# Designed miniproteins, single chains, continued (4): the designs that were tried, part 29

Each design is a single chain, and the fold is of that chain. pLDDT is the mean over its residues in the fold that is shown.

## One batch from the design tools (miniprotein)

Design m13039
Fold by ESMFold2-Fast:
Structure m13039 (fold): chain A 74 residues (1-74)
Amino acid sequence: SKARQKVADFVEQASLDMARLTPAQRAEVAAWLREFIAEYNKLVKEGVSDEEIIKKIDELWKEYQARVAALRAA
């Protein structure tokens, strides 16, 4: 599915970004990433369409990226 591929691409990007963080920062960001994946799995289980999942995933990913940027700036 397109939604599954998009989540896989985001996880790969997050892993690359996290390689530049301290171990403590990586642990915090990894927890946020687990929350993101859990929300994706919930939408899949509830039978939400791929198009709607992609829209929700894009918004959640923007929020996640903003949190990571704020953490890195601290």
Scores: mean pLDDT 81

Design m13040
Fold by ESMFold2-Fast:
Structure m13040 (fold): chain A 76 residues (1-76)
Amino acid sequence: KVEELIEELRRLLERLVEAFAAGNLEEAEKLAEEAQKVADEAVKEAEKLPKEEREKYIRRLLEAIAAAAERIAAAA
């Protein structure tokens, strides 16, 4: 379940980066809001898991967010 949420987050972040690079800021803002909601849900679901698995998923989540932020910074 957490893996599915991380994959959905990655898809939203990819669309966000593409929208931002294309100058479509309205779409980028909408996608950022959706990505935030999915990220929050992924964290909540990960918190239900054993510590080791939880930490692994939280790291993957943070890595996905950091990668998207870096691409946005590079496009700006």
Scores: mean pLDDT 83

Design m13041
Fold by ESMFold2-Fast:
Structure m13041 (fold): chain A 83 residues (1-83)
Amino acid sequence: MKEEALELLKEAGKAFAQGDYEKAVELAEKAIELSEEVDPLILLSALILRALAHKELGKEEEAKRDAERALEVAREIAQQAKA
């Protein structure tokens, strides 16, 4: 599960770098599904990547939703890292 999520995230990043934003969204979505409640760092990275891909596609509402969720995940990570 975790290794599959990381591999999907890497492929999503590669698709984004190549300008294939639709494929980046699809792969990031699968990475999000596999990383939910399992690996918050992979989840955060996948949410950020999908938000950026949605923005490139002109899908502002979807981009905003992913960005807001990414911020929530980032805050949770920060709180858990506090001594």
Scores: mean pLDDT 83

Design m13042
Fold by ESMFold2-Fast:
Structure m13042 (fold): chain A 91 residues (1-91)
Amino acid sequence: EVRRLMEEGLRKADELVDEAVKLAPTEEQKNEIRRAYARALQDPEGGLKDAEALKQRLTAENPEFGPAADKLVEAVRYLKETIEEARRLAA
């Protein structure tokens, strides 16, 4: 069921983003994670590129952001894969 796949995938992606937010060392980084995820919900391909760029930028400036950035990229990748699978099953 495409609907169930999307619901479970979105729930899992939301959980990964919540973990990323908790791991982020500053409120500014928490907000950037939330914005990147909101972007990915509208455009998963663009959102993945944005999340990877955010990881590169913030990890270079603050190594403590590494675990949070990894979870964000994981969340966006999972979201993209879920949407791609849903499209495949709906075809």
Scores: mean pLDDT 82

Design m13043
Fold by ESMFold2-Fast:
Formats: structure tokens, sequence, C-alpha cells
Structure m13043 (fold): chain A 72 residues (1-72)
């Protein structure tokens, strides 16, 4: 889990650096939270709670959109 988050953040930094942008600490926090929600969604789906899984994935997408808006 932690290792997956670190890798995703590192990849995001590299992609943004290629575009001449910087990933802010606030954007990093939003991405980390989105990844946590995605993992919870997978757990909910595995438990048969498809409604909860959908809700969690939608919230994760919302956080990722907010993170993208903070990148300048």
Amino acid sequence: MEELKERAIAEAREALAALGKTLSPEAEALIERALELELKAEEAAAAGDEEKARELRLEALRLLAEAAALVA
C-alpha cells in the first residue's frame, strides 16, 4: 500500500516535470487519499458491496480532479 502510493507519486512527479510543472504537497495529499479510496473500493467490491465500491471510486476521481487543478 505505502509502496504503491510512493510509486504513483513518483510517476506523477516525473510526468509533470516533463511538462515543466511541479507537484505540490497539497496535490500529493489529494492523490494519496484518492489511492486510499481506490483500495477501499476494491475491498468493498471483494466483499460484494458494489454500491459502496462505486461511491468510493467516484470520490477518488473527484480528489484526482482537484489535484489536477492545483498543478501549476
Scores: mean pLDDT 77

Design m13044
Fold by ESMFold2-Fast:
Structure m13044 (fold): chain A 78 residues (1-78)
Amino acid sequence: GTASLAAGDFDAAIAEFEAELKKNPDNPEVYLRLAEVYLARGDYDKALEAYRKFIELRPDDPRAHALLEVAESKRAAK
């Protein structure tokens, strides 16, 4: 992760998605977007948590399984 002005956009996005989840806590697309933001920041553990929540809500979606594998691979490589 990086603490920079460019990274501030990620924090804003996370806050916006968190607010969206308060309105609809079982919105699968919001979890997918949160996972992508965390993955971009290099926070693989939080990305994995969000992907698992997405899979829980949409277990047959190939996007979730592919992204979960990528995140786990990156975490294991560190």
Scores: mean pLDDT 73

Design m13045
Fold by ESMFold2-Fast:
Structure m13045 (fold): chain A 56 residues (1-56)
Amino acid sequence: MDTSKLKTAEEYTLAGREYFEAGDYETAAAMYEKALELDPNHDPARKGLEEAKAKL
């Protein structure tokens, strides 16, 4: 994975975190899924997705 793709996954992960903290777990999960499409090994997005799904 190149640096630019990793940075794009990070941006979606940060957006997912913000939605999660706002209580919008469905949108948070969608943001984390987009991050994982860009970088399947992005641990923060994977963990965030599991947490968001646990709240649904």
Scores: mean pLDDT 76

Design m13046
Fold by ESMFold2-Fast:
Formats: structure tokens, sequence, C-alpha cells
Structure m13046 (fold): chain A 74 residues (1-74)
């Protein structure tokens, strides 16, 4: 039980960290969208959107693992 709790808390911490990263990237993305429309700005926007998408996929996988671990506790 205690080991499962530790694993659950670890995964929740990873999710929180990734959400924080997404918030920072979204803030940078909003800043870039306010700049003049240039090829360099578009490239950076695409790169940030890609990073956000990858982090969202990682969060979804971790959430699935958290749900599976939570079922073992109850």
Amino acid sequence: LEEIKKELLKKIGEIIDKIGDIIELERELERLKELPDTPEVREKIEELEKKIEELEKEIKELLKEVKELAKKIK
C-alpha cells in the first residue's frame, strides 16, 4: 500500500511538472503571436506547439497510469 502511494505521488508530481512546462510554453506562444508575422516567428510557434502536444501526450499516459494505480489502492 505505502509503495503504491509513493509511486502514485511520484507520477502526480511528474504530471504537475509537465503542466507547469505547458503553461510556460503557452505563455511564450502567446507572446510570439503578438510579434510581426515572419517566417522565424512561424517556425518558433510550430516548435512550441509541437512541444506542447508532446507534453500533453505524456500527461495523458501518466494519468492513465495514475488511474490504474488508484484502483489498486481502493
Scores: mean pLDDT 82

Design m13047
Fold by ESMFold2-Fast:
Structure m13047 (fold): chain A 56 residues (1-56)
Amino acid sequence: SSRRKTELVSRGTGVALRGIGDGIDLILKDPSKEEEGEKKAEEGRRKAEELFKEAE
């Protein structure tokens, strides 16, 4: 199998986890930014999905 596919999956996972973490940190510091934090987490998940699809 291609090493590139494994790298894409690894990068996708990292991007998703970082986006979620940044979103949670934002909400914990300022609860009024809940919607902003949620959008940040969703952006990370969407980018990860694109990388996972490319890895297939």
Scores: mean pLDDT 75

Design m13048
Fold by ESMFold2-Fast:
Structure m13048 (fold): chain A 96 residues (1-96)
Amino acid sequence: MEEARKLLEEGNKAYAAGNYKKAGELFRKAGELFRKAGDYLSAGTAYENAGTAYRKDGNYKEAAEMYRKAAELYKKAGDQEKAKRAEELAKKAEKE
């Protein structure tokens, strides 16, 4: 869990610096670690942040994939509203 939090911090720094591709990769890695630890809510949030970073990078295909993963993780966490919003974000990214 400490490693996942460090990856989130590094991802936020990369995002703030405009390194959106690197930010997306770091957030994706954080999400995977949270998922393996069973923290589905934090995993969903990390994948959603990865989707936003990939969208900023113009990588709409990867953004849609990350948003879909976030939706499934939010569903596992029991957060139906966040899951629905993540599905909407994925659909919007796919149309770009």
Scores: mean pLDDT 88

Design m13049
Fold by ESMFold2-Fast:
Structure m13049 (fold): chain A 80 residues (1-80)
Amino acid sequence: MPSVLEVIEEYLEKVKKARTEAELQEVWGRFAAELHALDAPAEIVAVLAETTRRLLTARTVEEKKEILIEGLERMIELAK
């Protein structure tokens, strides 16, 4: 079973490689589902929720990637 940290690191790389808004939405949805399946700590779930809210205000793929990368990097710090 992958650790919460391993899943966050994997999805950080997937977000960096994504090229379209549809790819970012698919990646982020799968990430949220995997964190739920792993019963991730409340602090990490809170960052997921906040990052998702910020994502709704973004207009470009580049802005969305920046928001998701920032959220994932913060989650990595919490998972260590």
Scores: mean pLDDT 86

Design m13050
Fold by ESMFold2-Fast:
Structure m13050 (fold): chain A 55 residues (1-55)
Amino acid sequence: SDERIRAYLDELERMEAAGVPPEEIGRWIAEVLATLSEEERARFLAAKHERDLAR
């Protein structure tokens, strides 16, 4: 769901702000992607890309 994807992206931003190491963030992203359907995975990656461009 869009709400679930938004929650994951908000958590990603919080982890980055807290100074969590890139390797740990990468492992967490891989775990998140493993729990998502193909459609949700595509939406997560697209939404992340949009947020990265907006920064």
Scores: mean pLDDT 82

Design m13051
Fold by ESMFold2-Fast:
Parts: C-alpha cells; structure tokens; sequence
Structure m13051 (fold): chain A 94 residues (1-94)
C-alpha cells in the first residue's frame, strides 16, 4: 500500500508538472499547482497512513521533482509540504 500510494503521488505530481510547463505557467504557479496536488493526495492518504508514512511520501515526491525544478522552487515546495504535514498532524489531534 505505501509503495503503491507513493508511486501514485509521484506520477500525479510529475503529470501536473508536465501539463503546467506545456501551458507556460511560471515557476511560482508550478510550485502552487504541485503543492495543491500533493495536499490532496496527502489528505486522502491520511485516513490509511501514519504521519511517518505521509512524510516519507512527501520526501519521495520532492526527490522525484529534484531534476525538474530549480533549487529555489524545490525549497519553496519543501516548505509547502512541511506546512501541509503540520496541518494534517493538527487535524488528527482534534
């Protein structure tokens, strides 16, 4: 399950990246689009995965994006991923 969901998340963000580049989106718009896709996947997976597993998926998505994004865009996306994970963790406490 974890590996299958990880592969799904990676495929979805790479597909979103290719579409965004084809549409001529800016680096900032690409980061926001990928962050939105990642948020939807992590929120959906949060019902069946632990916080540690969600962090692993986020890290593997970021690693898959490394050759396709600038260091600045990767840093921005890493910050977005951290904020998404912190939001999920807070929702679990309520």
Amino acid sequence: MLEELTEEAVEEVLAALEEAKARGLTDEQIVQLIASVLRLNLMAYSSVLTMEQLREIAERVLEALRPHLSEESLAALRKEAKEILEEIEELRKK
Scores: mean pLDDT 85

Design m13052
Fold by ESMFold2-Fast:
Structure m13052 (fold): chain A 66 residues (1-66)
Amino acid sequence: MTLRVTLKGPVERQIGIVLRLIGDPDLEVEKIGENTYRVTVTGDAATAARVRAELEADPNVEVEEV
């Protein structure tokens, strides 16, 4: 599963989200814009569903499957 992730809100919160994504061994993270990242989930379907749900739960994160 590949997600387009756009970060909003305070810079400190954005940094925290980016560090969590980069630190996840099941994720490949590529910066594609100022606050926009391509996140490829390399884990199983359960991992993909969890990652998507966690990102969608944050009001300062916009997530779209691509």
Scores: mean pLDDT 81

Design m13053
Fold by ESMFold2-Fast:
Structure m13053 (fold): chain A 78 residues (1-78)
Amino acid sequence: MEEEIKKLMEEMQKKIEEAVKALKEGNYEKAKEYMEEAMKKVDEIIEILRSQGDYEKAEILEKQKKEFEEWFKKKIAE
């Protein structure tokens, strides 16, 4: 379970890095795809935290996810 969260965090980080790279290259379509994949990993981490009874961390991560998605939408619109 701890190893599962670590794996998901590593996969999430790689997808965020790929999304940022695509964004810098002006490939907004690819940036959106990588970002969606990263957010799916965040959702999986949130569900694991909730299943473990760590509702406080799950709620914090959910709020951070929403803030990041809103930030990304603004960056794509620029």
Scores: mean pLDDT 81

Design m13054
Fold by ESMFold2-Fast:
Structure m13054 (fold): chain A 80 residues (1-80)
Amino acid sequence: VVREAVQEVARIVRDYKAGKITPEEAKQRLIDVLNKLKEAYPEFKEEVDEAIKKINQTTDLDEAVDLALELISRIARKLA
């Protein structure tokens, strides 16, 4: 699930940079990835909810991507 999350974030960034999706669509897809992680790892619910809140507060897609990747990395480290 963590590997799938990293791959999906990379796909979102590629699609956005290629002009295939809007910034709003990219942001929603990032939130969807994080919600999927919350379903797979309920113990990280609070950390995921805080990351989603910060993503919803930013208008900068690069910041939203960084927030998502940092959360995914933290979850991956705790699962190792």
Scores: mean pLDDT 81

Design m13055
Fold by ESMFold2-Fast:
Structure m13055 (fold): chain A 68 residues (1-68)
Amino acid sequence: SKMVYYIVTLSKDTDIDKFKKQVKSLGGEVIGSWTDSDGNTNVLIRIPEDKIDDLKKLPGVKSVKPLG
């Protein structure tokens, strides 16, 4: 499957380690993370293109957008 890069915005109370395990279960990986001006955690991930709909359904995911 084609791998794609996405930025995921997580709610402030989200368990980041749990999110990383869930991304790995979808065949993806976490590349990096940062806190935005609103206090939300943003995570850069690499994930199979066919798993984006599953990514959007993960607990704590507020938004997902492609990198670029």
Scores: mean pLDDT 86

Design m13056
Fold by ESMFold2-Fast:
Structure m13056 (fold): chain A 50 residues (1-50)
Amino acid sequence: MKTITVKVGFSDKEKLAKELGLNPKLLKVGDKITVSEPGKDSIEYVVVED
């Protein structure tokens, strides 16, 4: 299983939070969120500074 890393700017965190069903206020710079689905590659989202 391959892990794909995606960098998300802090200003774009609301879009990521909506996609993952999370509260955008809980996301901060340096946070890593891993999404794993059966039969798909894992995606690691990293919140970075703009």
Scores: mean pLDDT 76

Design m13057
Fold by ESMFold2-Fast:
Structure m13057 (fold): chain A 76 residues (1-76)
Amino acid sequence: QEAYNLFLLGLDFFSKGDYESAVKHFEKSLSIKPSSRIYYHLGRAYERLGDTERAQEYYQKALSISPNSERAKAAL
């Protein structure tokens, strides 16, 4: 399950503070299978990189898939 494995790799990089590598792996996972969770974590990674505009864009995309995502709502 390539998309899921790439997502897990992205989470590992994120936990280590390597937000650029986290973004790359999340984007690759997203290109295989879009999901609210991946959009949310892309938003978090861009927020940590100081790209608040792109972070907000991804949080909005997470909400479009999962309107009841409390985490995505809180991030907006």
Scores: mean pLDDT 81

Design m13058
Fold by ESMFold2-Fast:
Structure m13058 (fold): chain A 62 residues (1-62)
Amino acid sequence: SLLERQERIKRAEELLLEDPSLSAEELAERAGISRSTASRIKEFFEKVGRELFEELLKAQPP
């Protein structure tokens, strides 16, 4: 479902905040998402930086 997909993506974002050194492959495996989705999340994190990424995550709907 869409809700379960959102939960997995949020888990990936939280994992990346805790360990920014995680590869896209490791992030995908641990969060249960595709490698392409994990790569996009990691790329976005690297582009905006930790502080802005954390703020955006907190602003996301539940």
Scores: mean pLDDT 77

Design m13059
Fold by ESMFold2-Fast:
Structure m13059 (fold): chain A 86 residues (1-86)
Amino acid sequence: SLEEKKETLERVARRGEELVRERPSKELLAGLGETYEKLGEVYEKLGDYEKAAEYYEKAAKLYEEAGDKEKAAEAREKAKELREKA
């Protein structure tokens, strides 16, 4: 279940990256951020804290670029917490 969810989200992330590269918008940046956040959550549940932290860091950058400072700060704090467990 988690492994299948991970593979699906990784595919969604790759497509989101392509869309953002082609025509960046606040909506696409935020959507990709949400996908990376979900990947971080899945990797955390799998016990891969290093990968989880990486995805939360990526999500934070995208949220910041999208103008969502609150989600960016939350994702950064989560990444820091996960780095301490890795």
Scores: mean pLDDT 88

Design m13060
Fold by ESMFold2-Fast:
Formats: sequence, structure tokens, C-alpha cells
Structure m13060 (fold): chain A 55 residues (1-55)
Amino acid sequence: SEKEEQLKKIDEFYKKGLEEIDARLAAGQVTPEQAEEYKKFLKEIYKELKEKIDS
């Protein structure tokens, strides 16, 4: 279904976003504080996107 496809894309987006933040942190391109802020922002977007689809 379209909803299942959208949820899968949202899950993939969140996973890739977390992996990118962790990779940048490991490379010293961001501080631990910046990584935490980016993860909080990403989680909020993830929640909003899932809520819109699951409503």
C-alpha cells in the first residue's frame, strides 16, 4: 500500500540521517553537542512524518 511505502521511506530517511550524523561525529566534522542537536531535530521530523501517515 502507499502508506506502507511512505512509512518505509520515512524509516530509511531516519536511519540514513542517524548514520550520517554518527559518521560526521566519528570524522570530527561535528562536536558531540552538535551531533546531539542534529539527532533531536531529526527525531522530531521523523515523529511528525510518521504521525501524518499513521493518522
Scores: mean pLDDT 84

Design m13061
Fold by ESMFold2-Fast:
Structure m13061 (fold): chain A 73 residues (1-73)
Amino acid sequence: SAKAEALIKEGNKLFEQGKYEEAAKLYDEAIRLARSEGDRALEAQALRNKGKALFKLGKTEEAIELYQRALAL
């Protein structure tokens, strides 16, 4: 999905600026959109990117859960 890919790209820009909470929100929207479209590869990418953002925020257990969900796809 062009919309989910655009959300990931914008989230990546925010992540590079250290805006991890804002990046995580955009990745969360991308996860929901990719999942609704059945795009497992894009869902897994967005899950990993959200996990990385949550890890930077010190939310380690939540990050691990997202990485495990990405691996299960």
Scores: mean pLDDT 90

Design m13062
Fold by ESMFold2-Fast:
Structure m13062 (fold): chain A 61 residues (1-61)
Amino acid sequence: SMDAVDRFLAWAERELRENPTDMPDEELLAALLKMVEGLFDLSPEERARVEARIREIVAAV
């Protein structure tokens, strides 16, 4: 569900803030998106929302 996805992304944002990575933004975005897609069954609309949220997280950390 999107609630579980939102909790996962909130956790991932905290982890990235506490443990910064040298990974390039596009590489980090691709890795997080693959992780979410592997854990959750997303509609195309949900996938687009998740990608946008991941992009915000990656830009902010």
Scores: mean pLDDT 82

Design m13063
Fold by ESMFold2-Fast:
Structure m13063 (fold): chain A 69 residues (1-69)
Amino acid sequence: AAGQAAADARGTEVAKRIKEASEKLKDNQELIDKVNKMTTQEIGDMMYNAKDADEKIEIGAAVNVAQKK
């Protein structure tokens, strides 16, 4: 079932945090604008250099918001 793949505890938790951060990040237009101007490679480098999971989630959330337009 499609719902069973979403039951991987870590993947589901990260997806929920990204969604929540995406909603909060709508108020952080500066980060969204920055990500919108970056290439896929630059975004990847930014995620690779992120020091903690929270920073990676914020970057992922900004990418999600940018892609939804």
Scores: mean pLDDT 66

Design m13064
Fold by ESMFold2-Fast:
Structure m13064 (fold): chain A 86 residues (1-86)
Amino acid sequence: AEEAFKKGLEAFEAKDYESAIKYFEEAIKKAPNSAIAGRAAFLAGEAYFKLKDYEKAIEYYEKAIEIDPSLKEAAEKKIEEAKKKL
């Protein structure tokens, strides 16, 4: 999970948001109830937001809250930002 998450971060920094999403989804799949999975879901939401797929961004921010409730405040703020773009 850590290696997939790291590759996702590298792709995100390179602005390769489609590859970032694939790696973050792999990180979630390998360790679905981990802090890494929560962060991966949040960052997949950020990548979808960058691609202007606001519906998918909201879906992944909500998934991040479900996996890691400590992300609720940050993710809810991003959900509101995405809703304003719809």
Scores: mean pLDDT 85

Design m13065
Fold by ESMFold2-Fast:
Structure m13065 (fold): chain A 97 residues (1-97)
Amino acid sequence: GRERIEELLRRARELRERAREAGDTLSANLLDLAIRALEEALRLEDEEALERAVELLEEAIEVAERLLEDPEDKEARLRAIALALRAIGLLFDLELR
């Protein structure tokens, strides 16, 4: 429900600030893109885009938490890049609607 989405956004924003403070630019930028995609999906009231944005943000949080624990995790870094590209694609799709 909406309460779950609001808590997810709160957690993501907190983690984004932690990533910035740690100098993890990749995670901070990924979280920023994923947050923006979710906020845009909410603004447009697009249920399909909302489901995609929630899934993407949940995955972005998981990857960012992994990178905060192990900044040298190459698999997590590659996954973060892939997720950032997915977020950019979703934002582009939403802007065309």
Scores: mean pLDDT 87

Design m13066
Fold by ESMFold2-Fast:
Structure m13066 (fold): chain A 92 residues (1-92)
Amino acid sequence: MEEKREKIVELVEEANRRAQEAAKGATSLDEVRAIVEQTMDELAEKLEKELGAKLISRRLDVVDGPRRYVAGTLEFEIDGERFSAVVEAELP
């Protein structure tokens, strides 16, 4: 279980680094949304391939306030245990 949690953290941190790096060139929240959606799809695929994760739900929150960002949430199950992961990227 601990090794699975460490791998989840590793994959989520890598996904967030890639999303934020891609978002550096973004000029709109729509572009950031597309980046986060793509990164969530790639993260879900990696979780399924590497850990046998079963996707339960996905949610996308677009925030247009003092901080402008998009947060994607994946809920998934591995061996009967429920986990969640968040991919976030901020508009520069």
Scores: mean pLDDT 85

Design m13067
Fold by ESMFold2-Fast:
Structure m13067 (fold): chain A 60 residues (1-60)
Amino acid sequence: MERVLSPEEREYVKRQVRKLLEALDLLDRAPADPDEQVAFMMGLLGLRSEEELYEFLRPK
């Protein structure tokens, strides 16, 4: 995985985070801004970077 996410990878992360927040019924407690939703999810999962979050969100 690259240290810097491409724009496409970043958009993928934002979309997957929103879907996860909806599935976990956390969207009401999360920030409305997509970039802040990414930071919120990283905090919940104990991840340090968007790269780690992208790797976590990828299909295994």
Scores: mean pLDDT 76

Design m13068
Fold by ESMFold2-Fast:
Structure m13068 (fold): chain A 111 residues (1-111)
Amino acid sequence: AVGYDKDGNKVTVAVTDLALLSENKIQLTLYIKTDSDKPLTVKVELINAETGEVLAEAEVELDPKSTKTVTLEFEVPAKPGDKVVIKLKVYDENGNLILEEEVERTLTWAQ
């Protein structure tokens, strides 16, 4: 997904991988790029697609004008074939929502 801050600076976020490391461990990889001169906060929710239950949450802080590949690990019970929604929200330093993305994935074992 692509968004823009109040000054027109481009912000990009993408889910690049989602995999099971074990029956209790999910790994999520995010690509994030910001052209903003201000730090940004990315809030991540991992949601059960069938029930809508929030399984895990995380926050990632981005330095100004940075590109980052972030790997997050969540200790949640899961199995291959489970469907998960990854919800990403990017906020500026004042708490204004810049960008929102929701992606559904089916869990498979890490390769």
Scores: mean pLDDT 83

Design m13069
Fold by ESMFold2-Fast:
Structure m13069 (fold): chain A 65 residues (1-65)
Amino acid sequence: MLSEEQRERAIDLILEAVPRLSREQAEDIVREYEEKGLPTPEQLMERYGLSREEAMLVQRILSSV
């Protein structure tokens, strides 16, 4: 379970990496990470319309918090 500070950091880093995402989408990504573990790039691409490069950046952010 992430702390509130870790969650907010992850959200902010995701929005910095993929500025077109809404805060709600970034919050959903972090919530799913907490509930289901690290998503694959393919799951991020399908669910949120990310490019492979964006999905890999998000995956790295999640694995670093």
Scores: mean pLDDT 84

Design m13070
Fold by ESMFold2-Fast:
Structure m13070 (fold): chain A 85 residues (1-85)
Amino acid sequence: SMAAEAAALRARLGELVRRGGEALAGLYAQDPSLAQRLSDRLTAAVGRAMDALGRIDTPEGQAAAREALAAVERGLAEAEAALAA
């Protein structure tokens, strides 16, 4: 159902935010300026994902939500890669 899809996407976003916070906290200890730049970009991507999830009642809104969530996943990958370096 559409409600189940929306719930799954919101749960995924919550998990990405949690992991992003952990990665950025670790990165801040190593490179605070890089951590701040990545935090700003991830926060913007999360905001766009939340906005898209608010419009999930249309096919266009569903596509936008998936695209915005993928952008959050890319931002998380950047933060985790920076922490691993």
Scores: mean pLDDT 84

Design m13071
Fold by ESMFold2-Fast:
Structure m13071 (fold): chain A 92 residues (1-92)
Amino acid sequence: ELEELREELRRLLEEFRRVQAEIAAAPTPDADLTERAIELHARAAFLELQILKLTDPERYEELVEQIRNANNPNPNSARIAELVRKLIDEEE
């Protein structure tokens, strides 16, 4: 349900904020924290898509097609898009 998805998204964004704070506080780059942030970002994007599916189905279809067909020259953006596509495929 919409309210449950919004609450899950809020909790996920809190976790994402904590991980980003840990990255910012780290004296050296941490690959595990970076990967965790990418995974949390992808899951948040997927939850936003699920909310959109319930509130604006036409916009949902447009964004799903954009994600599936996107050229992502940024490796982190490409990785996030790949994880979002996997989550969409698992839902189907």
Scores: mean pLDDT 75

Design m13072
Fold by ESMFold2-Fast:
Structure m13072 (fold): chain A 83 residues (1-83)
Amino acid sequence: SFVETAVRMAAAGASSDEINAALADNPLVERVEVRPDEVRITFREGTDLVAAAMEASKLTDIVASVGLHGRELILELKPEYRK
């Protein structure tokens, strides 16, 4: 899945630019932003974010918490994956 791809790339140290390049052809994702403690995925208008949030909630090996704000899925990384 693209959510798992974005999160695992971020945990491995990938930049926002690298993840956005990997997801460039995904019709649901507008952009990905990697921060020191979180990954933010901005979805295009009309996307069902509940399905994406449920998928992210299964990534318990990397993700500490899942939040939603507008069109953004906010994935807090576990301490071992923070920059």
Scores: mean pLDDT 81

Design m13073
Fold by ESMFold2-Fast:
Structure m13073 (fold): chain A 83 residues (1-83)
Amino acid sequence: VEKKIEELFEKALEELNRAHEALDAGDLDTAREHLQKALEYLEEAKRLAEEGIRKGLDEEFMRETLEGVEALRRQLEEELAAL
């Protein structure tokens, strides 16, 4: 579970980087698509962390994961709204 959550965060950050590259190029539609993909990866990480808590896995790691998801989600939603 932990490794999969880490992979999802890496994918979300990759999509965020692609969105910023598209913004630098003036391609707002492509930037929007990548920001939305980043949000989808974060939602999956959130679901896995919530499942981990239900199963009694490392609650500290899962709690930190949920906090990280919320922080990055807010950033992505703000950037998406600015497009």
Scores: mean pLDDT 82

Design m13075
Fold by ESMFold2-Fast:
Structure m13075 (fold): chain A 55 residues (1-55)
Amino acid sequence: MTEEQKEDRIEIIAHVAKTVKMTEEAIEQALKGLVEVDGLSEEEAKEIIKKGLEL
């Protein structure tokens, strides 16, 4: 995954978090998607979610 693709994922998470309340279950599903679908490590996936939620 490129750095630009990681930035796009951060923006998507930020947009979703602003429009709907991100429950712990929704955060867990996003984490699983980044690991299983995008092939990221758990640490990288957590960092993307954290950055998205802080935007």
Scores: mean pLDDT 75

